# Ledger of designs, part 46: designed miniproteins, single chains

Each design is a single chain, and the fold is of that chain. pLDDT is the mean over its residues in the fold that is shown.

## One batch from the design tools (miniprotein)

Design m1681
Fold by ESMFold2-Fast:
Structure m1681 (fold): chain A 60 residues (1-60)
Amino acid sequence: VKALAKVIKDYKAKKPEELSLKKGDIVEIKEILDGEWVHVKSLKTGEEGIVPSSVLEQLS
C-alpha cells in the first residue's frame, strides 16, 4: 500500500471515468491529476476512476 485516502463525503459518478464512493471508504491514490481530480482505486470494490480531491482526506 503506497498512498491511502479516506472518503470524507459521498460522491456519485457523473461520467464513465468517475468513481462512486461512500463516506468512510478507503481508496488507494494512484495519481494526483490537475488540482481538483485524483485517480483512485477502491479497496472495497477494486474499481478505479477519478474523483474530486475535495471528497478525500490523505491518511499517510
Scores: mean pLDDT 81

Design m1682
Fold by ESMFold2-Fast:
Structure m1682 (fold): chain A 96 residues (1-96)
Amino acid sequence: SLALSPPSPEVEAAYRGAVAARKEINELIDKMSDEEVVKAAQKVPLAKELGIKSKSDLASYITALDIEAVGAYLENDAETARRVLEEMQALVDALK
């Protein structure tokens, strides 16, 4: 097994922010219908472009963002970590 070096403080902060935003998104969508989720997703340009049509589609998008966040954390990729945080935060802002 390979032990990876810990990420930079910037990557760790962005990753923790993305994890917190993901938790907030899950709490928000649990209270919403598919129609409400689709309407909210239309406010986020990338989610609109991906054609989110259900809670399941949004969950797949969030899962893809989570995979990117983990990858950025492991690779110490600050640019990707910040982008994922920004995308997750945009979803929080659209859903509330």
Scores: mean pLDDT 82

Design m1684
Fold by ESMFold2-Fast:
Structure m1684 (fold): chain A 67 residues (1-67)
Amino acid sequence: SMEELKKKIEELERRRRELSREIAELSRKALRETGGKLTPEQKKKLKELLEELEKLDKEIEALKKKL
């Protein structure tokens, strides 16, 4: 139903906001500790977070097209 679709979009948008916050926190930490130079571990984590964010954005866009 349209209502279930809207609820799914809202859930994904909430996850996207949480993921964006985590990315921002990682970036702020790197800026404070190393002037923005990421460690190999931080680079791997950032890559994983960005890939998840891209996947969420594509899923949200696809669901919105069904509305």
Scores: mean pLDDT 83

Design m1685
Fold by ESMFold2-Fast:
Structure m1685 (fold): chain A 73 residues (1-73)
Amino acid sequence: MWKELVEKAKEAEKKGDLETAIEYYEKALQLAPSFEEAAKILEKLAEVYKKMGKDEEAELAKQWAEILREQAA
């Protein structure tokens, strides 16, 4: 399920619909089965925020990804 949401987010990015991409990445993040997968999704979310000029949100997402990656086994 969460992998399908990531694919939908990628398709939205290709279409330039960055707001829809964020929505799908956020849904995928809620369903992520591990800290490692959640960190990967947060890294993608940070890329989308940066494309939108939302630098503060992008930085926070990167920081959360780093924290979760350190918590992953």
Scores: mean pLDDT 82

Design m1686
Fold by ESMFold2-Fast:
Structure m1686 (fold): chain A 72 residues (1-72)
Amino acid sequence: MERLKEEVLEAARRLLELMVEMGKLSEEEAEEQLEELRRLLEAGELSEEEVEAALAHLRALIAQLEAEKAAQ
């Protein structure tokens, strides 16, 4: 579980960095989103299956944004 939480936080950081680079989100908003996610994961309210689903979703969003950025 800890490795999955780490991967989710890394993916979320990457997604938020891309959003900031593209002007879709401020650095402050990105930091707030990352801290909220960290707290949610630390609270243990998510199952392993939910964390895996979140990781897959984040990776899909990263791929979409990277494709959008490349098209510019």
Scores: mean pLDDT 80

Design m1687
Fold by ESMFold2-Fast:
Structure m1687 (fold): chain A 65 residues (1-65)
Amino acid sequence: MPKIKITIKKDYTATKPEELSVKKGEVLEGELLEILDAENIKVKLLETGEVGIIPTSVIEDVEVI
């Protein structure tokens, strides 16, 4: 699975159990599990092992590392 670095540009509070809550300015490392659609990606966080969906609208950048 590709290892990625996700930079968050906007606070987001999970509205569904499968979603992740993120804060503006966070940099998250994880694995890209699935591109669900143009608006959502599913990732596994490297530090916690947590799996969840992040809306692309709150993402500044996604880098393969």
Scores: mean pLDDT 79

Design m1688
Fold by ESMFold2-Fast:
Formats: structure tokens, C-alpha cells, sequence
Structure m1688 (fold): chain A 98 residues (1-98)
């Protein structure tokens, strides 16, 4: 479906942002945060695969798990990095509410 394809594109872009944030966390010595962001990336890629298949509800369940994990990661993060993680969570939540 066209809706599924658009959702897949949107969450794939979020997965790329999670990947970049995980690299930043590793450079800062925050392996705990980096591992959570790697899990977010994997959840978002899996959600994108379900959306491409037209499995919207299954994709949204994975996207919700990614949002929850991003919120947890943001609470464990500070400064500009923490704000970037929060913005990523807000973008993911916006997609869920569409």
C-alpha cells in the first residue's frame, strides 16, 4: 500500500538517525546508551519491513517499542545529545499518531 511505503521510508530515516546517535554515544564512552540506540535502529528497520508488507499494526507495535526505548535512553542522556534523542522519540510518536 502507498501508506505502508510512506511509513517504511519515514521509519528507515529514523533508524539512520538512531545509528548516528549510537556512534556518537560510543565515542563519548556511553556503551549502555549506544546499545539501546542499536536496539532502536533494529526495531525501526523491522517496523519498516512490516510496513512495506502492508502489515501496519505489526509495524506500529515495533515502532511503539522503539519510542519507549528512545524515551528511556533520553532520560539517561543529557545536554544536546539528550535533546536529539528526545526529538527522535517525538518524530516516531508523530508517525504512530498518523
Amino acid sequence: SEEGLLLAIQVTLLAMQAYLLSKIARKEGREDVAEKLDEVRDLLFEAANYFEQGKIEEGKKLLQKAVDLLRETAEESDGDFGEQVRRLAELAEKILKE
Scores: mean pLDDT 89

Design m1689
Fold by ESMFold2-Fast:
Structure m1689 (fold): chain A 68 residues (1-68)
Amino acid sequence: SQAEIDALKQKIEEMKEEIKRLKEEIKRLEATGDPSLVPKIVGLKIRIIGMEYEIELLEKKIKELKAK
C-alpha cells in the first residue's frame, strides 16, 4: 500500500539523518588525533555499515511493494 511505502521512506530518511550525525561525530573524533579514541571511531563506523545495509533492505522492500 502507499501508506506502507510512505512509512518505509520516512524510516529510511530518519536513518540517513542518523548516519549523517554519526559521520560528523567520526570527523570530530578523528580531528583530535587521539589514539585512545580509535576503538570508539571503529565502533561508530561498524554501526554506519549496519545501518546502510538495513537501508538497502528497506529500499528492496519498497521495490517489491511497488511491483505488486
Scores: mean pLDDT 88

Design m1690
Fold by ESMFold2-Fast:
Structure m1690 (fold): chain A 91 residues (1-91)
Amino acid sequence: MEKVREELKELIRKITELIKKRVDSSELLKLQKELEKLIKEAGLSDEEIEEIVEELLKEDPNNIEAGVRLSLLRMDRGIERALERNRERRA
């Protein structure tokens, strides 16, 4: 898992650099697909991904891709909690 974790961190850093350089969207999409494939093949959980992106943000607080991924993961968790609360309020 250590090698996969480092490869994931490198891909996220590269994506952030490309976002900052405002490169063509096709190149960004290619790296995003590579990142998603790596996550799927490694069987990484949302919790493991959250830990990795939090580590990246500790190294560089301006890591755009890591920040976006952390926000999406936390938003999904927030939506699930809101749906659970709505279920309780109706019961």
Scores: mean pLDDT 74

Design m1691
Fold by ESMFold2-Fast:
Structure m1691 (fold): chain A 80 residues (1-80)
Amino acid sequence: LSTAEIAERLGVSRREARVLKTLRELGVATARQIARRLGLSQATTSRHLRRLEAKGLVGSVRVGDRTAYGLTPAAVRRLE
């Protein structure tokens, strides 16, 4: 799936779609890992992840002192 197709199917911005595409490729990732992969700041990446989590497209889990993110089943289903 292209970034444009992800944006269209999930009703998100192209930048948010790039975050979702990266999560699809990595499976589960921290905000830092996503920021490094996309060349974004930590603050920008965390803002996108929070918005996507509010939309129900991304889920988060605490792993010790870190937060890991992944696509929700609803997001995966909409990309099929």
Scores: mean pLDDT 83

Design m1692
Fold by ESMFold2-Fast:
Structure m1692 (fold): chain A 72 residues (1-72)
Amino acid sequence: SDVKESVERIIKTMEELGLPPELIERMREAAERGDIKEVARVVLEAEKLKLEKEGKLEEHKEKIEEMEKELE
C-alpha cells in the first residue's frame, strides 16, 4: 500500500539522517500496528530533530505547536 511504501521511505530517511534508534523503533512499531496517529507523532518528532540540527526550529515553532495539538 502507499502508506507502507511511505513509511518504509521515512524509516530509510531517518536512518540516513542518524536519528535516534529509539525513534526509528517507535516508527516501525506504530507502522506494524497500523497506528496512523502515532506514525504522525513520530514523523513530527523526526522533523523537529531535523529542523533543530539545521538551526531552523525557531522559524517553524508555531507550525510545529499547531501540528502537535492536532495529534492529541
Scores: mean pLDDT 78

Design m1693
Fold by ESMFold2-Fast:
Structure m1693 (fold): chain A 98 residues (1-98)
Amino acid sequence: PVFQAKPLSDEEREKLLKQLEEAVRKLKEEGIEDPFTLALYYLLVYEEAVRNGDVERQKEALEKLKELLPKVEELAKKYNSPVIKNVVKRIKEALANE
């Protein structure tokens, strides 16, 4: 749903990022290790930072994605999911541009 939206206003993007941040926080509070949801969150943070020219935020997001990549690749192999494989591809593309 997030990736299918029309071009968002700055306020709409901030709201979506906050909603994903809250979802990630709740998963961690419940002790659920979800590298896939974390990777989706940091991909969106990276993409938003690129749009805003925020070089420091781009670097922070890429460091998190680099940490998460092995775990997401493991999930892609375990579940053989095209959605997870696509996230792995997007992370690798983001990292290759640095």
Scores: mean pLDDT 76

Design m1694
Fold by ESMFold2-Fast:
Structure m1694 (fold): chain A 55 residues (1-55)
Amino acid sequence: IEEALRALREGDLETARRLLEEAAKDSPAAQSALDALNAGDVVAAEFGVRELLEQ
């Protein structure tokens, strides 16, 4: 999850998407972040990943 947030902040959307795809297998919250990223909403995706890190 920390790697996905770092990738999003660095603009590495492909790495962020791959990491979120793996996390989404076990986490509905990670799936929501992945859905936001696939919709082009990078800000919502970053927010979702940060929320996961704070839990």
Scores: mean pLDDT 78

Design m1695
Fold by ESMFold2-Fast:
Structure m1695 (fold): chain A 61 residues (1-61)
Amino acid sequence: SEADIHAFFQEAIAQADAGTPIEEIVEKIREFLRSQGLPEDEVEEMVRGFEAYLRARRAAA
């Protein structure tokens, strides 16, 4: 569900803030989105956007 996706992204941000490598988080997000039944194009688009967000967030900290 949208709520489950939102909760997962919030946890991913917390893991990134705790120092988990972004590459590791990105792979977990990709696996999660595929498990939700999203089309592959949508999965890669969401992963790309969120990876960019996490990298920008870490650079700003």
Scores: mean pLDDT 82

Design m1696
Fold by ESMFold2-Fast:
Structure m1696 (fold): chain A 59 residues (1-59)
Amino acid sequence: SELERKRQEEGEKRATEAAKKALQEFLKENPERTPENIERRSQLATQAGVEAMKKYEEE
């Protein structure tokens, strides 16, 4: 339905925004491109996105 589509789109926006915020915060503190930092960036961005979407779905 249209309502379900809008809700999904909003959830994806929330997840994207959370992931970007987490990535920017990590990059500010850890600007070095080591393999460890690259892996950590990916992990934190993914976790933030998943958590934001889960939180939105619980609303």
Scores: mean pLDDT 80

Design m1697
Fold by ESMFold2-Fast:
Structure m1697 (fold): chain A 62 residues (1-62)
Amino acid sequence: GKKIAVVVGKDEESAEKAGKKMLEAGADEVIKLVGASLEEGKALAQKLREQGYIVGGVTATE
């Protein structure tokens, strides 16, 4: 299955920077949530895991 990382950023630049780090750590795909809460990111990660994707974690920026 694909390895997916979920990034929650206050702005697009912060989310993009964190996303690049997740790709370097071996994620196949990054989903960026800008203007969303950490709770929304965790909920998305759980749904992806239920669909059989490997989610390496949820990263929040300031």
Scores: mean pLDDT 77

Design m1698
Fold by ESMFold2-Fast:
Structure m1698 (fold): chain A 58 residues (1-58)
Amino acid sequence: SEAELQQAKEKVRKLIDELLAKGLLTPEAAKSLYERVEKADLEQVERIAAILETRLAV
């Protein structure tokens, strides 16, 4: 649903911000990810979230 998609996008945006704050992403990489997330469907957003969560866990 649209609500699920918007919730997933918000979650990924917060993950990007946290990775930036911890120095685990460059500003350029974060900008690219933000642009990708804006155009992504739910499956794509969930895949991006899983990858970013893995980077935070290390």
Scores: mean pLDDT 83

Design m1699
Fold by ESMFold2-Fast:
Structure m1699 (fold): chain A 73 residues (1-73)
Amino acid sequence: SAEELLAELERLGEELVEAARAGDVEKIRQLGKRMRELLAQLLKDPAYRERAEALAERYDRQAVAAYVEHQTA
């Protein structure tokens, strides 16, 4: 279901932030790919598009911030 895909996207987003904080480029790449695949499926349903986009944007922003912190430490 779309609710299950949203929950999986949130779980992967949290893992992405942790991988970014650790500077694990390969894990960031793998998690990012899976999140994009889930997002593509969610974006096909107009009822879930806004929620999926907001969730993806939130985790992308957090992951970028965590990676920048890693690079400037």
Scores: mean pLDDT 84

Design m1700
Fold by ESMFold2-Fast:
Structure m1700 (fold): chain A 73 residues (1-73)
Amino acid sequence: SEADGRRAAEAAERAAERGEAAAKASMTHQLSVVGGPPEYAKRAAEAAEEAAERGGDRSAFDVGKIQAEKAGA
């Protein structure tokens, strides 16, 4: 659901803020600048939802980071 995806994104953002805020911001910026298709945002949300289902904010960060790197590359 949208709420679950938002929870996962929030958890990923908190993890990024603690350790890798710059990396998270850089990936988000790259996706915005390249004019990435909505599919990239969808993939990031999907990864965040999976991480939330697994129940770990670090997992959410790792999965979100990997998906963002894939989309940004």
Scores: mean pLDDT 51

Design m1701
Fold by ESMFold2-Fast:
Structure m1701 (fold): chain A 67 residues (1-67)
Amino acid sequence: SDKEEAEKLLEEAERLGVKLVLQGKDEEVTRISELARKARELLEKGEYKEALKLAKEAVDLGRQALQ
């Protein structure tokens, strides 16, 4: 489901955020945290498709920042 996929991607975004903190990439950490927070708000509202979109964006940003 979109809900379960969004939750899994938010866990991945959190793991990526930890790696970025260790690299001193504070701006990227802030951006990922903002996307993750918004996705969690959407999950609370039952907006699973929008939550999934933002969760994917957070993971993509984290992976790009680690390159």
Scores: mean pLDDT 88

Design m1702
Fold by ESMFold2-Fast:
Structure m1702 (fold): chain A 67 residues (1-67)
Amino acid sequence: AMEEKRAEVERLVDRYIKAIENAYKNGEKAMEIVYKGGLKEAQKHPEFAEEATQRIKDAYENAKKKR
């Protein structure tokens, strides 16, 4: 069902957001690698790609601002 796919994508996005937040402690390059991985995963789910991409971008920008 569509709701099932949405829940899977939301769990994936939440995982990448947490990984970006944690990667901040390991430096800029680590954050960039996780960010790019998250964008690549979002592209695999075109119905939710825009929402997923925006949430991942927001998390990355917020993590950068804390430097």
Scores: mean pLDDT 77

Design m1703
Fold by ESMFold2-Fast:
Structure m1703 (fold): chain A 64 residues (1-64)
Amino acid sequence: MEKEVEKTIKEIKELLKKNTDKDTYEEQLKSIEEGLKEWKKEGVSLEEINEVLKVILEELKEEI
């Protein structure tokens, strides 16, 4: 992964770890990892992936 995507994922992980229980955290991490693999396989650009991840990060910052 490029550094920008990795940075956004790190922030998502930290927010999930802070705001959810261990089970939900593991579940959501798995979902993100699988989604990233599938999107890359389908030819979605890293730039588009990063934009989607930033939207997820924004939603999490609103304490979802």
Scores: mean pLDDT 75

Design m1704
Fold by ESMFold2-Fast:
Structure m1704 (fold): chain A 76 residues (1-76)
Amino acid sequence: MSEKTARAVGLTLGAIGALLDGDVESARQYAEELIKLAKETGDPEIAKLARRVADMLEPFDPEGAAELRKKIEEIE
């Protein structure tokens, strides 16, 4: 994997771990870092990971998930 792809995977796993711990705020921060990385790289795979994290966040923070989705739409 490229360095950026490895970072994206790490951020995704971090978000999942945070959600399992009930730490919705950290999960949101990981999603925001994924969006930033997707914007910097233009990589649609990283953008898809960000969307998946937003989808996982929705049951806990539907407004935060909607905000993240809007940011992802601005990239693509």
Scores: mean pLDDT 81

Design m1705
Fold by ESMFold2-Fast:
Structure m1705 (fold): chain A 90 residues (1-90)
Amino acid sequence: SQQRIENALKILSYANIDPNKPLSEQLKNSSDISVLAAAINLAVYGEVQVPAIGSQQELVDYINKEFKTQLTLQELNSMTPLQLIEYLLK
């Protein structure tokens, strides 16, 4: 729903993650990665609980398993947070 997307974008903004900038330019640590994972779960399922995710590769693996996608780390890094959320909602 639109409200879930808006709530997810608010979580990203509180962590200083820009929804319109590529992930390659702004995922700096495991905290940023965990916030992105929580925002994705909130947008798609309405839930913020995620497993412990400590690296970008673990995030890719989590997304591929949970959403049945085949994203590579390079593809993830080329996307903005908003583009990733919209992709996973399809």
Scores: mean pLDDT 81

Design m1706
Fold by ESMFold2-Fast:
Structure m1706 (fold): chain A 82 residues (1-82)
Amino acid sequence: VLIIVGIISILLILFNLAFFGAGIYVSLTQTPPPSWVSNYLAPLTFGLANLLNLTSSKQLVVFNGAALLLALLVLALVVVLV
């Protein structure tokens, strides 16, 4: 059971990392509107970006980075427990 939880955590981290990379790309190119980035990436932060009314793509990328760090900490805890 704990092994399955570990696998799910790894998959979530990989998914979050892919979206974080996309967010950085969008922030660097400045091509999509900030609202598009906010609407797309906000779910990865469990709606936290929406609570803070983030409209800047750079701010959203920072929040995505924080979510990735949190996911890595969760994985580390799972590995320690297993």
Scores: mean pLDDT 58

Design m1707
Fold by ESMFold2-Fast:
Structure m1707 (fold): chain A 73 residues (1-73)
Amino acid sequence: MLDELQARAEAAGAAGRYRELGELLVEMAELQSDDPRVAASLLLQASRAYERAGDHERAQEARERAQQLLQQS
């Protein structure tokens, strides 16, 4: 599952589908919940993807979740 999500995220990014990329990166972060640093990194990547898609609300939500995880690390 994670490898499939990674491949889909790479394809979305290459195609400029930044909203889909953000959604996939959030899903990957949820699967990596046992590793807060990895999950936070994925959420920061999702935030950047959402910003590029013009989805400032989801970008902010992803950034806030990443910040919370980094406080726990």
Scores: mean pLDDT 85

Design m1708
Fold by ESMFold2-Fast:
Structure m1708 (fold): chain A 62 residues (1-62)
Amino acid sequence: SKLEEAAKAIQEITGVSRTGAYVISQLVRDGKEKEAFEMLKSLGASEEQAQEAIKRAKEILS
């Protein structure tokens, strides 16, 4: 599914868990990009990693 593909991309960019990446991909799908960004940072991603992960997830989900 596109959600699995987005979650995999988020995990590869940020190193967050598969479960965390799935939650982030759902937030991005729902247009909650700011919430996704803040959650990625809370999970230990850098600002640059979080921005790249959200951008990639948006491309996959569009």
Scores: mean pLDDT 87

Design m1709
Fold by ESMFold2-Fast:
Structure m1709 (fold): chain A 57 residues (1-57)
Amino acid sequence: SLKKEIEEAQKELAESAKEGQKGVELSKEDPEEGQRKIEESRERFRETLEKLKEALE
């Protein structure tokens, strides 16, 4: 159902944001791993937004 899709997307967006924040903190000690984690969280966030957009159309 659309409601479940929205709730799942909200959880994924929140988790992606948290992973991005962890990547920023990690980059202070390990810049390469931190940047990789930030890039992964950014891609996950983008994919989740695209799926949500398709579900709402």
Scores: mean pLDDT 82

Design m1710
Fold by ESMFold2-Fast:
Structure m1710 (fold): chain A 66 residues (1-66)
Amino acid sequence: MAAAAEEAAEQVRESLLEFGVPEEKAERAREEVRRLLEAGDYQGAVDVVNKVVKEHGGTSGAALAP
């Protein structure tokens, strides 16, 4: 269902922005996750999220930790 894939992709975008990932990368990840979920490639969607978080280097993790 496109609506369910869109909702999951939007949640991914929000989470990435919360981690300090740039808007451009977060939006790109959202689009890729949505397409992969619509195609039934759940592992690919997870890989996209993990790749974006790793590319960002976890810099925002220091801001979220005490």
Scores: mean pLDDT 72

Design m1711
Fold by ESMFold2-Fast:
Structure m1711 (fold): chain A 96 residues (1-96)
Amino acid sequence: MQERIEREVEAVLNYLKGKAALGDGDYDTAIKYFEKAIEAEPDSPLAAEAYTLLGEAYLQKGDYDKAIEYFRKALDLDPTNERARKVLEEAERKKA
């Protein structure tokens, strides 16, 4: 469907903007873009990656509870996501 393709493009563009912001250390901007990427395609493989990076942004801000929540959401969508599993373990260790 045309509308589905438009949402997929929107998700990809927002995901890439979020990654750029995360790389620049602009965690608040990264969070906003990853949330928009997830909103566009919530049950997609891209959403699993976006949840992982959203969790990493919260981890960098020291919000371990939100980081853990979002890493778990990433694993709920993609249980094979090795990156999400490793950063979840790191966040749990830092909270302990």
Scores: mean pLDDT 84

Design m1712
Fold by ESMFold2-Fast:
Structure m1712 (fold): chain A 73 residues (1-73)
Amino acid sequence: SMEEVKKKLEEMKKLIDEAIKALQAGDYESMEKKALEIEKILNEAKKEFPEDVFRKLMNELLEYAKKKYEEAK
């Protein structure tokens, strides 16, 4: 459902925020753990959602990550 897509997207957005904070702090172990959690959610989403829905989810996640990375400079 669209609600499940939104839920996974918001969860991954939080993990991106945490990963960037860890990276800025030089905490590479925490950053890596957050990246692995994102990968796990993406693998689950790829199995659960139709390909077109997954593509939209990926595009929105990438735009969010890009924005947050620019804000963190």
Scores: mean pLDDT 85

Design m1713
Fold by ESMFold2-Fast:
Structure m1713 (fold): chain A 73 residues (1-73)
Amino acid sequence: MEREIEEAMLRISAAVAKLAGDAEGLVRVAERAIEKGLYEVAIEAAEMAIEIGDEEEQERARRIKEEAEAKLA
């Protein structure tokens, strides 16, 4: 249940950040998900940041997504 609660909390944080148009918040969620080994959540949050972020935020999000994908492969 511990892992499931962490995943749910991070997904809620990502949804809130996306609704707010907060790409920096989405990058932060993705970074936190990587730290917790929640690589699928990190990919989801990074993809959202790529959709709504500026060029710098998109670059950070792409790097996080690549790291998470490498961990899952």
Scores: mean pLDDT 83

Design m1714
Fold by ESMFold2-Fast:
Structure m1714 (fold): chain A 68 residues (1-68)
Amino acid sequence: SPVVVTVTNTTDKPQIVKVYDSNGNLVAEVTLKPGESQSFLLPLPGTYTVQVYDENGNLLSEETVTVP
C-alpha cells in the first residue's frame, strides 16, 4: 500500500531533501525553505531512504521508510 512521508524544515536555513527507492534511484528532490513542509508519495513496495542535506552538502539526517 502506498505511504506518504512528510518532511518539515524546522531550521532557519534552506534544506535539500532527497528520496531514494530500494534500487538507489532518486525519486524526488526538493529544496525546503525555513519552516516549509513537503509530502512525498511512496507508491511501490520497498525500503526508501530519505536524506536531508544543508545548503553546503552536509548530510543532516537519514531515515528509512518501508512500504508494504
Scores: mean pLDDT 87

Design m1715
Fold by ESMFold2-Fast:
Structure m1715 (fold): chain A 81 residues (1-81)
Amino acid sequence: LEEKLKELREEYEKKIAQLEADGKAELTSLVEQAEAAKTSDQAHEYLQRALQAANEYRQKIEEAKKEGDEAVRKAEEELEK
């Protein structure tokens, strides 16, 4: 019973870690494109997109955390009887 809940929590922890890694990779790629840009205007646009991507992944990580907590709660409620 407790093992099932632990396994669920570990799965969501792994998903969150993957989202963090993916976010950092995308951020790095956008920053690299900004530095390779031939104009200041284009560079600024890529940097802004990098910040946006960071915010999007931040939100996705928070959402995944909430979903994980809810899934664990639902499993607990189902096992209460």
Scores: mean pLDDT 80

Design m1716
Fold by ESMFold2-Fast:
Structure m1716 (fold): chain A 61 residues (1-61)
Amino acid sequence: GDALKEQLIELTRKAYEAEAAGDLETAEKYEREAVRVALQLSDEERAEVNKETRKLREEIL
């Protein structure tokens, strides 16, 4: 659902921000949580999130 997509985007953003700050331990924690949420989404919902997180990666990293 939309709440899970928003949660995945937010967790991915936090992971990228931690990685950019050099906090790899925090980045790995958020990445692990993001994967857990991603497994609850359909392939179509995951594809929608991937478009948004690709933009975040380019902006943050």
Scores: mean pLDDT 83

Design m1717
Fold by ESMFold2-Fast:
Structure m1717 (fold): chain A 55 residues (1-55)
Amino acid sequence: MEKAKEALEKLLEEHDLTPEQREILRGVMEGDEEAQRKLAENPELAKRILELLNE
């Protein structure tokens, strides 16, 4: 849980993320089900999170 939150916070500081991607990440961190669904439909963003979790 804590590692995932730290990875998401790190990714939110990336300047290459779109505003929509930032909203999805914030929502996922806050437990928003709609944001979790949108993340599942965004494979590029999900891949970046998985890469950070393995770092």
Scores: mean pLDDT 72

Design m1718
Fold by ESMFold2-Fast:
Structure m1718 (fold): chain A 81 residues (1-81)
Amino acid sequence: KIVGIPAGAPPAGPRTLADLSDEELRAVAERIVAALREQGVSVETALKTIEANLRARLSDEEAAAAVERLRAAIAEVEAAL
């Protein structure tokens, strides 16, 4: 149980993606990359869906910034594979 990654539910609590630490964001990015590789879906399609969800809760500017942070985390995860 020491080696379970990704583990932990998506933030159902008071936090948005913009509030995540770099480590939490990386864990989310790893889950996204794994799911997309299994489904053959592009990263861009996933980020578009995430941005739409964030725009419902955040300003357009904050949503765009959060998506950019997630894109960078996904790129780091892909580079580490």
Scores: mean pLDDT 70

